# Designed miniproteins, single chains, continued (5), part 42

Each design is a single chain, and the fold is of that chain. pLDDT is the mean over its residues in the fold that is shown.

## One batch from the design tools (miniprotein)

Design m17440
Fold by ESMFold2-Fast:
Structure m17440 (fold): chain A 98 residues (1-98)
Amino acid sequence: MSLETLLEAELTMLVLGLASDERLEELAREAVERGLDPAVVERLLREALEWSRELKVREAERLLARGASLAEIARELGFPSAGALSELLRRAGIEAPA
C-alpha cells in the first residue's frame, strides 16, 4: 500500500466522521513529512475539506433543528467562529437562524 493510498483512505474515513479541519491539515502535514508529493497532498486535502464542509453543513442543520446555538455548533464542528459557520450555511442556501 502506498502512502498516497493510505492517506486517501484515512482522509475519507475522517471526512465521513466529520473530522475537524485542523485534523485534516495535521494529516496532510504528516504525509508531506513522510515524503508524499506536496501537490498530491494539497489536492487530497482540498477534496477532503470540501467533503467535510458538505457533511458539516448537514450536521449543522440537524443541530440547529434541535435548538443549538451557532457558537455551540461552530465549536463542536471545528469552525473558527459562529460567523464562519453562518457564512457557510448562507452559501449552501440554508436560512440563517435568528
Scores: mean pLDDT 68

Design m17441
Fold by ESMFold2-Fast:
Structure m17441 (fold): chain A 74 residues (1-74)
Amino acid sequence: GAAAYIAAAERALAEARRALAAGDREKSVQFAEQAGTHAMAAYVEASRAGDEAAARRAIELGREAGKVAQEALA
């Protein structure tokens, strides 16, 4: 369900940020892409269920993942 994908996105995003802070840009991009994929899955599931709060959280996580990926690719 959406909650499981949100949790997976949050974990991947945290790992992307840790990798970026450590200077591991390749690993940061990989985790950011995983976070974005989980956020998209969360959004699809939340939208099907009519869960507006989960859908908003999924959008936020996707935006954060994109920002980390852009910083890692800079």
Scores: mean pLDDT 91

Design m17442
Fold by ESMFold2-Fast:
Structure m17442 (fold): chain A 68 residues (1-68)
Amino acid sequence: MTAEEIGEKVKEMAEKRGIKLSDETALKIGELLLQGRGEAAGVLLMKAGMSPEDASEIVNELLEELEK
């Protein structure tokens, strides 16, 4: 899975929660998740207006998928 593919999944998950992510922010989150930097990715989601709970859920789900 590429950073772009992860970024698109993050955008979709954020949109379902009423949050619009820029392509640049989504790509950066994807890159951080590929590096295992879930805390940094979560901070970017929270800066975009996502709750800490929702950000943690998205980060943990995508990190588990990357371990496969």
Scores: mean pLDDT 83

Design m17443
Fold by ESMFold2-Fast:
Order: C-alpha cells, then sequence, then structure tokens
Structure m17443 (fold): chain A 56 residues (1-56)
C-alpha cells in the first residue's frame, strides 16, 4: 500500500511519529493518515486533498 511508503517519508521529515501502523481502530487510523497526508501535501506543494496515491 502506498500509504506505508508515504508514512516512512513523513517520519523521515519529522512530520509524524513512528509506529503510525500500530494496531489501532480503522477509523482512527484513517483520520490520522489523512491529516499526515494533508501536512505532507502542504509541505511538498501538492494539492491538499488528503489523497495518498502515486502522485503524492
Amino acid sequence: DRVKALMTELKALGLVPRKVDADVPTDVYDEWVKEAVLRYQRVAGLPVDGVADDRT
């Protein structure tokens, strides 16, 4: 899943803590991932829509 690779890069940039893929409820994980993607998109100058795909 592309989200895993994106999370690795976000952790390297210091935008998110490690262990984001810990065992958590799906709804909580989705919210956290969306916020992390939005922050990454803002930093990278990409469209801020919260979608993590191969273009992000």
Scores: mean pLDDT 58

Design m17444
Fold by ESMFold2-Fast:
Parts: sequence; structure tokens; C-alpha cells
Structure m17444 (fold): chain A 88 residues (1-88)
Amino acid sequence: SLSALTEEDRKKIEEISPKILAEAKANAASLPEFDEEEIEAARRYIEKLLANPHEYAQRLRELLIETLKSIPNPVAQELAREMEEREK
């Protein structure tokens, strides 16, 4: 269960999250309703969740899946599908 993240799961999330955030920021910047302050706020929120993965594991996973689905990148789309399947 994702609500009980192991140290291994935490390391995997920390390794992947910078790539996801970079791609999300690049894509969000193309949308006029998302300014740099909003992107920065989202980034800080994700960093806060990653700092406390055991407490926010389920919310973090939901956020990551939604973020990955919004990124027009095949790696992000595949990761989203894998995470959804594992949550089932």
C-alpha cells in the first residue's frame, strides 16, 4: 500500500520527481493561466509532500498521477499508467 511507503519507494520518488517537475513546469508555462508564481507554488507543495512521504503517500501519488497525465511525454504517460495499476 502507498500509505506505507518504504525507504526504497521514497528514493524512487525522489529520483523521478525532478524530471516530472521540470517537464510539468515546461508544459504549464505554455498555458497563459499558469504563471511562474503558480508553478513555483506547485513545486514547493510537491517538495513538502516528498519530505513527508509516509504521511502524505496517498495524496502524493494522486498528485503525481494527475501531473503525469497532464504532461505530453510518453515516459510520463507510461509512469502514470503504472502508478494507477499499482494503486488498484
Scores: mean pLDDT 59

Design m17445
Fold by ESMFold2-Fast:
Structure m17445 (fold): chain A 93 residues (1-93)
Amino acid sequence: DVLAMTYIGAGLYYSKQGKYEKAIFYFNQAIKLAPESILAGRAYDNLGDVYEKQGKFSDASIFYRQSSRLFKRHGDDLLSDKRYQKAVEAAAK
Protein backbone atom coordinates (compact mmCIF):
# COMPACT_ATOMS: atom_id res chain seq x y z
CA ASP A 1 0.00 0.00 0.00
CA VAL A 2 1.62 3.24 -1.28
CA LEU A 3 -0.31 5.32 1.28
CA ALA A 4 0.90 3.18 4.22
CA MET A 5 4.51 3.54 2.97
CA THR A 6 3.98 7.32 2.67
CA TYR A 7 2.76 7.48 6.29
CA ILE A 8 5.81 5.48 7.45
CA GLY A 9 8.03 7.94 5.53
CA ALA A 10 6.31 10.93 7.18
CA GLY A 11 6.67 9.29 10.62
CA LEU A 12 10.39 8.72 10.03
CA TYR A 13 10.84 12.32 8.85
CA TYR A 14 9.19 13.76 11.98
CA SER A 15 11.03 11.29 14.25
CA LYS A 16 14.38 12.53 12.86
CA GLN A 17 13.24 16.11 13.62
CA GLY A 18 12.44 15.11 17.24
CA LYS A 19 8.72 15.74 16.57
CA TYR A 20 7.66 12.53 18.27
CA GLU A 21 3.92 13.31 18.59
CA LYS A 22 3.64 13.76 14.80
CA ALA A 23 5.82 10.69 14.18
CA ILE A 24 3.54 8.56 16.42
CA PHE A 25 0.45 9.89 14.61
CA TYR A 26 1.76 8.90 11.16
CA PHE A 27 2.99 5.45 12.25
CA ASN A 28 -0.48 4.79 13.76
CA GLN A 29 -2.10 5.84 10.44
CA ALA A 30 0.08 3.29 8.59
CA ILE A 31 -0.97 0.55 11.06
CA LYS A 32 -4.67 1.44 10.69
CA LEU A 33 -4.47 1.11 6.89
CA ALA A 34 -2.90 -2.37 6.97
CA PRO A 35 -2.85 -3.72 10.58
CA GLU A 36 -1.61 -7.30 9.82
CA SER A 37 0.87 -6.33 7.08
CA ILE A 38 4.66 -6.27 6.99
CA LEU A 39 4.31 -2.46 6.69
CA ALA A 40 2.47 -2.47 10.04
CA GLY A 41 5.43 -4.50 11.39
CA ARG A 42 7.79 -1.73 10.21
CA ALA A 43 5.51 0.96 11.72
CA TYR A 44 5.43 -0.87 15.09
CA ASP A 45 9.26 -1.15 14.98
CA ASN A 46 9.49 2.62 14.42
CA LEU A 47 6.96 3.29 17.23
CA GLY A 48 9.15 1.19 19.56
CA ASP A 49 12.18 3.31 18.62
CA VAL A 50 10.27 6.59 19.22
CA TYR A 51 8.96 5.48 22.63
CA GLU A 52 12.43 4.20 23.62
CA LYS A 53 13.94 7.62 22.72
CA GLN A 54 11.34 9.18 25.06
CA GLY A 55 12.32 6.77 27.91
CA LYS A 56 8.94 4.99 27.67
CA PHE A 57 10.48 1.53 27.79
CA SER A 58 7.32 -0.46 28.68
CA ASP A 59 5.46 0.99 25.68
CA ALA A 60 8.53 0.44 23.46
CA SER A 61 8.62 -3.24 24.52
CA ILE A 62 4.94 -3.71 23.55
CA PHE A 63 5.52 -2.15 20.10
CA TYR A 64 8.69 -4.21 19.46
CA ARG A 65 6.71 -7.39 20.34
CA GLN A 66 3.99 -6.46 17.82
CA SER A 67 6.67 -5.77 15.19
CA SER A 68 8.33 -9.16 15.91
CA ARG A 69 4.95 -10.97 15.57
CA LEU A 70 4.21 -9.35 12.20
CA PHE A 71 7.70 -10.00 10.77
CA LYS A 72 7.42 -13.66 11.84
CA ARG A 73 3.93 -13.89 10.28
CA HIS A 74 5.42 -12.66 6.98
CA GLY A 75 8.47 -14.99 7.04
CA ASP A 76 11.14 -12.51 8.19
CA ASP A 77 12.50 -14.57 11.09
CA LEU A 78 15.71 -12.50 11.34
CA LEU A 79 13.86 -9.18 11.82
CA SER A 80 11.34 -10.95 14.10
CA ASP A 81 14.17 -12.21 16.36
CA LYS A 82 15.91 -8.80 16.41
CA ARG A 83 12.65 -6.99 17.35
CA TYR A 84 11.89 -9.57 20.06
CA GLN A 85 15.39 -9.00 21.49
CA LYS A 86 14.74 -5.22 21.53
CA ALA A 87 11.42 -5.89 23.34
CA VAL A 88 13.20 -7.94 26.06
CA GLU A 89 15.92 -5.29 26.45
CA ALA A 90 13.34 -2.47 26.72
CA ALA A 91 11.27 -4.43 29.29
CA ALA A 92 14.42 -4.81 31.46
CA LYS A 93 14.82 -1.00 31.77
Scores: mean pLDDT 89

Design m17446
Fold by ESMFold2-Fast:
Structure m17446 (fold): chain A 58 residues (1-58)
Amino acid sequence: MDEAHAVAGEMGRAAYEAGASLPEVNRVANEAYRTALEKGVEAAEEEGRKLIAELAAA
């Protein structure tokens, strides 16, 4: 539970540092949080990185 919040915050911050807009940062953080609850922190990190890469490619 605490780990899910931590990874969501880390992925959100990474998106912000990559130049994402605030709605995009919130989306990345929310998806990472959900993935952490469902599949664990490692899966949440992978999902967060994929979402950030997709934003950078757009």
Scores: mean pLDDT 81

Design m17447
Fold by ESMFold2-Fast:
Structure m17447 (fold): chain A 101 residues (1-101)
Amino acid sequence: SEAERRAYLRRIVETGPAELERQEAEVEELLARLREEGADPEELALLEEGARVMAEGARLRIELARAELEGAPAERIEELRERLARLRERQAALLAREAAR
């Protein structure tokens, strides 16, 4: 229903930013530790790229949810959906590169 979708979107907008901030902090701590422990530079670079793609995807999902709640123009919503779709394609490519290693 419309009410259920609106409640779902509101939850994303209200909790998403704090959850993303926590996840980004945890990833930064992990990456810092791996660098200090002398992790393989190529594996580290791939992990860093993956983390950037995941964070950008989370930001776009939050922005899309906010845009939908606020009744943003259809063009803005479509732009955000297209950007999210491109990030999903990039994530799939990164997973394929990991599988090939």
Scores: mean pLDDT 87

Design m17448
Fold by ESMFold2-Fast:
Structure m17448 (fold): chain A 110 residues (1-110)
Amino acid sequence: SEKEKKVKLKIAEFLADMLGLSPEVRKAIIEGIEKNLSLSDLVKKMKSPAEALEAVLLYDFVNRLIEAAKEKDPKKRDELIDSIARYLGLTPEQREKLRKLVEEAQKELE
């Protein structure tokens, strides 16, 4: 849906900024979401294995955060967010920003 695509773009931009991703990886992810590319098509656009891995990981995290936004159980939703934050090594302040982003995404997806 258009709403889900808009939310995915917002999450991808947020994560790209927070993780300091290269402009090339950021551009590929944004284009992939806008054009609804498959993961394999996204990987084919990348020039290096490292960039392909970063793109795959970011795309996976965006999808997991969309799942968290759709989770109706607040405890399970918070556990999903915390798991991602721990994996990415986020600070408490960055985790709180991510939690707020997921709450905004939940409202937009309703």
Scores: mean pLDDT 80

Design m17449
Fold by ESMFold2-Fast:
Structure m17449 (fold): chain A 69 residues (1-69)
Amino acid sequence: MTAEEYELLKAAAPAIAEALGVSEATAFRLAAAVLLAERTGTPFAEVARLLGVSQSTVSRAARVLRELL
């Protein structure tokens, strides 16, 4: 992860946490996982399973993150 990506994820985490009703730590993990999944072609269903959240939660986090990219 680049320094620019790290700063973006750090800035995005509070917004994702507020939008989804999750902790900032969970929001940061969701944002980082979405970014990595888009690079590796990992399905959001698998990301949701690995993080213990719903696929809709991953999709909403991805939407918020994309608005900031």
Scores: mean pLDDT 78

Design m17450
Fold by ESMFold2-Fast:
Structure m17450 (fold): chain A 80 residues (1-80)
Amino acid sequence: APPLSETQTLLLLAVVEGEVFVAERILASPNPDRALATRTIDSARGLIAYIEANADLSPAQRARLAKLRARLDALRAQVA
C-alpha cells in the first residue's frame, strides 16, 4: 500500500485532534449524547490505527499520536 504523504499525515492528525475535542465536549455537556460520543471515539481510534499502519511518523508525530490515544482511552473508559 502507498504510504501517507506528510500533508496527508498532518491533515489526518488534525482530524483525530478534532474528533477527540468533539468527544470531550459531548461528554462534558450536562446531558451527554453517549452514543454520539462512542461513535466519535471509535472513528478517531480507527483513524489512529490507519495513520500508524500507513504513515512514516516522526518522533514528534508519534508523541502527539500517543497523547491523542491516551485521551481517547480515558474517554472510552468514561462511556463504557
Scores: mean pLDDT 87

Design m17451
Fold by ESMFold2-Fast:
Structure m17451 (fold): chain A 69 residues (1-69)
Amino acid sequence: MSKEEKLKEFAEKVLSRFTGPAAEEFKELIEKYINGEISETVFLSSIQVFYNLGLLSEEEFKEIEEIVK
């Protein structure tokens, strides 16, 4: 499975449990990274914000880091 496919699966899993503006921001972030519009560093920094807001668990944050690296 490609990095892009893994990220899409991860996004579907996470977005099943929250909705609204934060969910839209998360979708846009994933799409921008997949399209090469943002770097890995920028992407992970943005994902850390979602973790700090309590929208991602520590396990989910670690999982997305592993997919990206």
Scores: mean pLDDT 79

Design m17452
Fold by ESMFold2-Fast:
Structure m17452 (fold): chain A 68 residues (1-68)
Amino acid sequence: MSPEEKQRQFDVALQRLGDTILEHASSLSPEQRAEVHKRVIEAVNYYNETGDVEETLKRLREIEEWIR
């Protein structure tokens, strides 16, 4: 997979997760919102450090599933 394709997949997944967070924002407690924010930051930092898009996408999906 090209570096450009990895970045595109990451950006699309992050945007999709952001949309899901906004959709469920009114249903999340402040504590749940803080936990989601922490997990998103950890996933972004992991991608920036490793470039491992497959593992990063898995982590973003797990956050999305936890919100649902």
Scores: mean pLDDT 82

Design m17453
Fold by ESMFold2-Fast:
Structure m17453 (fold): chain A 74 residues (1-74)
Amino acid sequence: SAEERLEALRARWEAVAATLPPGWRALLDRIMEEAVAAVREQIAANPARADELIDQLETWLDELVATLRAQGLL
């Protein structure tokens, strides 16, 4: 389900966040919570797009992790 996919995404983020410097972790945890909340709101407005929106969020997380590694934060 969409909720199960979002929970899995949050668990994946928590594992990554555990390796970040504390200041970056606090900032990015807030951004991640806001991103998940925004996706939930978008799904509520258009449930037919749930898989598409979660796929986009997963891609965004992959890009974020790659950027953090490139910046030497991971």
Scores: mean pLDDT 84

Design m17454
Fold by ESMFold2-Fast:
Structure m17454 (fold): chain A 98 residues (1-98)
Amino acid sequence: VTLSPEAQAILDRAIALLKERGLYAKATVADESDARQKANELAEEVRKESGSDTVHVVAARAKNGKVVILAAAGPITNEQRLELARLVSEAAKANDAA
């Protein structure tokens, strides 16, 4: 499933920022009907690859029924969790503008 170039750029920047902070992160895009399953699969993948039992998942729905999902491993503060939610929401918004 292909995101708009603008949405992909925002998502890539979000992942890069998390990596700079020492957090392992992955993102995916799913249809609304598959979003919950894809979120669970992504969380397990991130847990396995990072070796961390602490995984945070944030998701935002685009108007076209696509869901942007981001999973990050490690100790995350409430402020960082809100930042992740904001970045994922911005990526979904950018996809709606395309």
Scores: mean pLDDT 75

Design m17455
Fold by ESMFold2-Fast:
Parts: sequence; C-alpha cells; structure tokens
Structure m17455 (fold): chain A 77 residues (1-77)
Amino acid sequence: GSMSPEEKLEKMKKKFEEELEKKGFEFVKRVRGTVRLYRHKEHGIEIYATPGSVAETEAVDAASREAGEKLEEIYKK
C-alpha cells in the first residue's frame, strides 16, 4: 500500500516541526490558517513558515537561512 497525498503532507509537516525543534525553534501559534509562527528559544528570533505544501523542505531551508542571518545580526552587536 501507499499513503494518500494528504497523509504524505501530514507526515512532512511533522518532520518539518521536528527539524525546527532540533534547531532550537518553538511553535508559538498559527498566524493565518496554514501560516505558523516559530520563535528561537535562546534569541527570540521569529520566523514564519507555511507547512502543508510540496515545498515544505524548501520552507525549512529558507527558515534555517533566515534564522542564521538573524543570529549573525545579533552576534555583530
């Protein structure tokens, strides 16, 4: 058997959240429908992510890059 497209997306959403948690991000709330707000536990950096699309991996990569850039800004001070 194989998973439905919807089931695959749900699995990817869970994996996406686990990856963000491993990077120190905590889920704060849903801003709009599918848009989620995450905050870095140490620095309070906030990022927006839209899980539930085929681009979830790209969203994780983009969020990670944005988080890195914001951390660099903090370290410059």
Scores: mean pLDDT 63

Design m17456
Fold by ESMFold2-Fast:
Parts: sequence; C-alpha cells; structure tokens
Structure m17456 (fold): chain A 79 residues (1-79)
Amino acid sequence: SVQQQVQQLLEQARQLLMESMSYGSLALGYSTKSVSYLKKGDKKKSEEYRELMDKYIELENQYYERYQQLLKQAQELAA
C-alpha cells in the first residue's frame, strides 16, 4: 500500500539523518583536535586532522542530502 511505502521511506530517511549526525559529530571532534595541534605549533598534525574533518563534513552533507530526497519522496506520496 501507499501507506506502507511512505512508512518505509520515512524509516530509511531517519536512518540517513542519524548517520549524517554521526558524521557531523566526528567532524567536530577532528576540528577540535586540528585547532589543538595548531596552537601547539604542530602544523602537520593539524593539517591531518583538518583533512579528516573535511572528509567527514563531506559525508555529513552527502547523507543529509539523501535524507532530504527520501523525506520529499515520502511527503509527495503521502499527499
């Protein structure tokens, strides 16, 4: 049924949102470490953590975009 398809899409959307939030939390942690090493003059270590931060920000954005796409599909089916 349409109702079952809507519920399945909403569940998949929630899982993508949770994964996006998890990646965002990791990016924040790496951002903090990057700044800490920069303050201590360790530019190489700071750059390594900045690259990890950038990687996880990209993953956060990709998963959030997929979340929004599925949420929109569910809303259009429910209308």
Scores: mean pLDDT 91

Design m17457
Fold by ESMFold2-Fast:
Structure m17457 (fold): chain A 63 residues (1-63)
Amino acid sequence: MALDHDDAETIHAAIMGQSATSSSGLEFSGDRVPQNEKAQKATDQIDAMAEAGRAAARELAEQ
């Protein structure tokens, strides 16, 4: 048995997901559920590109 800070954080995330999804049910209808590891990586890549673009745009706008 090993309860580390990282382990506690993972448990907390799991509990929050269970409670929120169970209570609402609407989010559980598959609108935001990841279907495949490959799709998840593709989504992360797109999000990273979008964040980089937005960061560059914000930096330009702030000047």
Scores: mean pLDDT 57

Design m17458
Fold by ESMFold2-Fast:
Structure m17458 (fold): chain A 63 residues (1-63)
Amino acid sequence: SEKIKEIERKIKRLESYLKWLEDQLATAQYARDSARVTQLQNEIADIKARIEKLKKELEKLKS
């Protein structure tokens, strides 16, 4: 129960951070900052992978 709530809070925080990164990516793309675009794309991919891992852990705990 508490572990489920902890993982759900972590997912929510990461999803909020992901939205911020996506906004930053849009700004960098508009500015044609190729170095910043690459950095943000790598960070977005990492955060998405972390969210997926936590969602799989959550699914196992609910099973």
Scores: mean pLDDT 89

Design m17459
Fold by ESMFold2-Fast:
Structure m17459 (fold): chain A 61 residues (1-61)
Amino acid sequence: MPREVLADRTRAILEPELPAEKVEQAAALIRDGDLLGFLELVEKHGSEATTRRVRLALLEA
């Protein structure tokens, strides 16, 4: 999956729960290939359910 498509999918998962600034920060981390920093941000600011959904999306990419 291209990084832009992954970033867009992840934005959709995070938008209901995270502030817009954190959603854009997460998308930027994916574009940079910093998947660990991305997961750390989601785990810190998102719920366990959202973090799990994001991890599944990364595995399907």
Scores: mean pLDDT 78

Design m17460
Fold by ESMFold2-Fast:
Structure m17460 (fold): chain A 74 residues (1-74)
Amino acid sequence: APPLSDDERLARLRAVADRFAAELGLPPPVVDETASDDEQERALLQQLLAYAREAGLSEAEMFARVQAILDEVA
């Protein structure tokens, strides 16, 4: 697979977080779009973990779901 740019990686994580939230019936992630890419990525990852906890998913189940969504979003 071709390497992803930082912007492409961030956009992909955002799409994953949006889809994961929608799948769980939760509100979409809130991220400060004026923040750095690293800060936005950290916020999205924290939001994914929060969604998993709210849904009662284990960390392993969350990672499996995220991986499946990543494969669909590509």
Scores: mean pLDDT 75

Design m17461
Fold by ESMFold2-Fast:
Structure m17461 (fold): chain A 81 residues (1-81)
Amino acid sequence: MSKARSKDPETQREALIEALKLDMEGKTDEAIDILKVLSKSSDLRIAQEALSYLSDLLESQGKTEEAEEYRKKAEELSTQL
C-alpha cells in the first residue's frame, strides 16, 4: 500500500504491476483498492492506466455504472496526454 502512495513514479508503476498480479490471483478487491489510490497519481500516465484497469475490473464484477465513471475519467485524462 505505501508504494501506491509514493511520489516516485517508478514505485507507483511497481504498485500498478502488483495490483494486476493480485487480480490474476483472484484478489480483485485488493487490486481495485490499489488502483483507486494510483488513479489519483500526479503522474498522468500512471493515473490514466490505473483508471482504465479500474474500469475493466469493475465491469468484470458487474459494477457497470462505477466502471463507466472511471472510463470517462480515463478518456478525459488521455486527451491531456
Scores: mean pLDDT 79

Design m17462
Fold by ESMFold2-Fast:
Structure m17462 (fold): chain A 80 residues (1-80)
Amino acid sequence: SDEEKKEWAKKRVEELLARMAKGTSPDSQRAASLLESLLNILNNPSVTMDQIISALEIGIEYETVPEVRAALEEMLEHLK
């Protein structure tokens, strides 16, 4: 269900955010900010699945950290 997909994605974003937030590089801090924005979107009950998918597509386009980009691509595939 969409609710189960959102909950799965939320946990993946939380885990990835925790790892990126521990980083000292500017890239890891920018990635943490992007992930925090995605987490806020996932926590908003008014946001539709289509809007979440759109946010992930935008995030993938601008993300430069390979492991974060790969995780976002995996989430996008799972949510479609």
Scores: mean pLDDT 84

Design m17463
Fold by ESMFold2-Fast:
Structure m17463 (fold): chain A 90 residues (1-90)
Amino acid sequence: SPREALLAAAAIEDPVEAAAAVAAVAASLGIAPDAETGRAPSAEEIRAAVEEAARENGVSVEELRRRLAEAVRAAVEQLLALLEANPALE
């Protein structure tokens, strides 16, 4: 179930792995999480993107990981709302 997969992803301690799991669920629902490839990014790709963003924005990787965890929580809430509005997708 996409709902069960989202709840499982929300329970992942590593925000990079959680983000990858949420992106995979979104992709299974026809939502393109990566504009360049149209596929879900891997945890390794997300980790590399966080490191690059930290360098470009002059913030710590730890700060960006914290922001990623907040973004994952928001994405889970949005996807759960989508599933509740469209029960056929569950």
Scores: mean pLDDT 77

Design m17464
Fold by ESMFold2-Fast:
Structure m17464 (fold): chain A 56 residues (1-56)
Amino acid sequence: SPALERLRRDLALTERAIAGLSEELAANPDNLIVQTALAILQAGRDFLAAKIRELE
């Protein structure tokens, strides 16, 4: 379905953002802004994964 295809694209984009921020956090472990952004994106990833599971 178009909804499932969009959720899969959004999940892939979110995982890419998590990877980039994880690299930034590894370089700057005390960066609270990056830590906070990473936590929000991880929650978003879990939400998208659950939505995809519902539509499969």
Scores: mean pLDDT 88

Design m17465
Fold by ESMFold2-Fast:
Structure m17465 (fold): chain A 75 residues (1-75)
Amino acid sequence: PSLDEVIEALRKAAEEHPEFREALQAVIDLMREKGRLPSPAEIARYLEEKLGMTPEQAERVVRLYERVLDEVVAK
């Protein structure tokens, strides 16, 4: 899938999961900065550094990101 397709899917996920809206926006910002799909480790570190998330909170966002990515790839 294209980077833009994943970004749009993450935006939709942020609307459906308002508790993760800020974290998912941070993931989108990281994707634009890198110009590629970030790894789970890159996402977790970025969320901890930018949003002060705990490792447990960051892992929940990473799991949602992986699910969204799998859904986009399956299309």
Scores: mean pLDDT 83

Design m17466
Fold by ESMFold2-Fast:
Structure m17466 (fold): chain A 92 residues (1-92)
Amino acid sequence: SELVKKVNAAKTIPEQLKIIEEGALAGHPDAKELVLDFVRFITLLLGLDPYNKQDLLEAIDVIEKMGYKKLAEIARLLLEGVSFEEAIERVK
């Protein structure tokens, strides 16, 4: 995937978050899995449990505080069972 390659080439977590947010808003087909995987990754980096919904929401709050507000809202909607397509439409 072009999006996955771009994320992997990014040197910092903020650069990776920006690429994932832009890819999700563009409706990139790999962006849903990247959003969820990156939320789990940040959850682990914070010493939290990626299988716990409250801990995932705490990681999403960190992403929002870093300035990736639309990405954070997409991730919250996905955790509530909203489809990726519907989540993007609500955030746009």
Scores: mean pLDDT 87

Design m17467
Fold by ESMFold2-Fast:
Structure m17467 (fold): chain A 101 residues (1-101)
Amino acid sequence: SESEKLIEKAKEYIERAKKLIDEMTQLMNKTTNPEIKREMQLVLGRIEDLIEKTKIYLEALEKDPSNKRVLEYLKNTIKRLEDLFKEAEEVMKKAQEEIKK
């Protein structure tokens, strides 16, 4: 079902987001540039917030897979995570280049 596929995707994205938090935290600890460090802190906070929301909607959808409203909420949070993953990749590249200097 659509709910089953989205539940699987949400679980995968939560795992991906946790790994990304670890990677970004390591880069942030090596980064001396205050602007890049601030950008990384903001992105990290947004990822953490979206993981919490994703978990709430995931749990709700697992309890009631027929709930179309929760399905749409979870789709929205997943899309926001996808956008945030791209933003994280960009800021991580900036941090990596700064560390090489």
Scores: mean pLDDT 87

Design m17468
Fold by ESMFold2-Fast:
Structure m17468 (fold): chain A 61 residues (1-61)
Amino acid sequence: MSNEEIVREVLLKLSREAVEQLLRREEALLDQMKADPSTPEERIAQTERNVAIIREVLEEM
């Protein structure tokens, strides 16, 4: 199983409210990283992928 599939399995066991809180935290982190010119593009891309996974899980809930 990929790391993304493991993350999805863990998130699906949480309440919808907990997953929504994680999404807000990851979105806030992404905004902070984008505002920091020293943040590598690869780190921004990885955080964007994490946000996408959390959003997909919320749609499944």
Scores: mean pLDDT 79

Design m17469
Fold by ESMFold2-Fast:
Structure m17469 (fold): chain A 92 residues (1-92)
Amino acid sequence: SAEELLEKAHEYAGKAQEYLQKALELEAAGAPLEEVLKEYEKALEYAEEALRLLEEAGPEAVPADALESFRASVEYIRRKVEELRREIAARA
């Protein structure tokens, strides 16, 4: 049901937020880029799964602006992962 999809999307979005917060804290602390990347990669995995579930729930269950905002958040995390991977490769 759409309700079950939304509940699971909420759970995964919460996990994404937890890992995103860890990544931001590690960045602020000047942790190794590889450590920061691992937390962003986990945030991305959970965020992408949450987005998939929201899209599956459909437009009657999820307002278009909320879905667009969430997509923007996923793209932000994806860009961070790509940027960190490039920076690590450049230092190798």
Scores: mean pLDDT 89

Design m17470
Fold by ESMFold2-Fast:
Structure m17470 (fold): chain A 89 residues (1-89)
Amino acid sequence: SHMKTVRETVIGPLSPEEKERLARALEKAVREFGAKVTIELPDGTRKVYDGTVEEAVKAVREAVELLDQPGVTLRVDFKDDGIAVYRAV
């Protein structure tokens, strides 16, 4: 089994500056490692992006904007690294 390191972060309300910093950091990591991006909404709806690096970058930027909503989860499963999980509370 592929045991990847999972890093979970619980996030409260983010300022626009904090959202942009997070989006830039995740975009850089996605461009470096490649990733499958999963966005889960509070109702349990899941959106999965597993394709090009540019699609993953777009998905990450979209997800960071949604992280101001409690119950949204962003999962970034890096192809050449671990997994980052962000849970909005």
Scores: mean pLDDT 83

Design m17471
Fold by ESMFold2-Fast:
Structure m17471 (fold): chain A 81 residues (1-81)
Amino acid sequence: MMTKVHIGEDHLPEGFDTDFVKSVVNNIIKSLREKTGKELEKVELRQLDENTAELVLTIGDVTVSITVSKKTAEEVYKYLK
């Protein structure tokens, strides 16, 4: 059974920058790798509107969805790819 975790904008500190979001994502990937023994399998970028995008990470049976600004999502997506 697939485990889903959602982290929206409201779960992140106010005023976070792209480098901060990259650090949070790296910590999530590292934590899940240590817990599941699986590497990051898939990264998807989904545009929700003109200013917002969803970044979806798949690690083993865990899917993490992060909703952030389009600019931040695109930068983090390029970093992980």
Scores: mean pLDDT 72

Design m17472
Fold by ESMFold2-Fast:
Formats: sequence, structure tokens, C-alpha cells
Structure m17472 (fold): chain A 76 residues (1-76)
Amino acid sequence: MLSEEEKKELIKKLDSKDENVRREAALTLLNEINKLSGSNLTSVDQFDGKDIAVFSELFKGMDAQKVLRALEQYLG
């Protein structure tokens, strides 16, 4: 499982000038959501209520809106 520090560092990588770094960070965050929700999501358009609940708890106290936008931008 990703630590809070690892999650914050991945969210910071979403601001990288390198598009590949941003996409890899977004994919890593999506894979963590998949592990916790028991899902096999490949894009945000597949999110159901359970996935949204896991997402909200996983990024509680962090810039969850930034993560959601990055997942939609790079993986949707």
C-alpha cells in the first residue's frame, strides 16, 4: 500500500514537465484505487460508487480534485 508520503509525492509528479512522468504517476494512483476497491479500472469513466468512496478516503486531506482531473486527462 502507498504511504501518505508516497501519495503526496505522486500527486506532486502530476505537475511534472514530462508527460510520461505525469501519466505514470496517474496510472500508479489508479492502480492503488484498484487494489483497495478490488476493481480493474483503466479509466475514470468506469468509476462506480464503491470506487468513488475508496478514492475519497484514499486522498482525504489531499488535492483529490487534482488527482481526479489527472486521471481523466491522462487515462480517460
Scores: mean pLDDT 81

Design m17473
Fold by ESMFold2-Fast:
Structure m17473 (fold): chain A 70 residues (1-70)
Amino acid sequence: MQTGLDEKGRRISIDEENNSVGVTVGRLTPEELREIAEKYKDYGSIYVSAGFSDGVREVAKELGVTVGSM
């Protein structure tokens, strides 16, 4: 497992054994979620922990990304 910040200052946790990535942001928009999903697309699962707006859940379902409230 590796933890750190990405180029946008988001807290990340990479679990190479499970091929998964966790991302934490304070506020998530649908556009930022699409950016995160594209950036980490080579991982088998993506989890984003954030405060977010109504549009984010629909995009998460479309992209197969799990999102949770902080």
Scores: mean pLDDT 76

Design m17474
Fold by ESMFold2-Fast:
Structure m17474 (fold): chain A 85 residues (1-85)
Amino acid sequence: MKFVELPEEILEELKKAIKELIDNGDLGSAFLLLAGTTSAMLGDTEEVQTVIDTLKDRAKTSDPKTKKALLKGAKTLEKAKKYVE
């Protein structure tokens, strides 16, 4: 088992989305996005997709600030998934 190194641009966008979720008080989604990032680095594309879908579903019922952070996280995980596929 070896970690896949994600591009620096993807890692920085993931860090920003995680920080925005923490700042908005959505610690659960912040930890979920971190788990999705870890799964991408492990090449677990099925788990990355599950996290993407969960973040998008949470965004549907979230306040505008949290929704933006969730959708940004999901979009960046989609880029990470495509990179490791």
Scores: mean pLDDT 83

Design m17475
Fold by ESMFold2-Fast:
Structure m17475 (fold): chain A 89 residues (1-89)
Amino acid sequence: EEREKFLKEAEKELTKKLKIIKENTGYESDPEETAKEIVKLIENKDYEALDKIKGVLQKLADSPAVPEEAREAAKEILKLIDEGVEFMK
């Protein structure tokens, strides 16, 4: 129950942050589908795949060419992934 509730809330928050990235960068991937994929990786404890996604997000967060709002959204997604991994331990 609590795990399912946490994963649903994480999916909503990830979707919100991914929409900000899409709006500011023109990135074509669907925010809702990407959020579901990230949540599934957290649930399955696929740390290798999560580390690859975190690498992409860190690159966005560190890029001065990316708008500040999108960089902050990327940082917030990174934090949410780390929190989700910790919760699922």
Scores: mean pLDDT 81

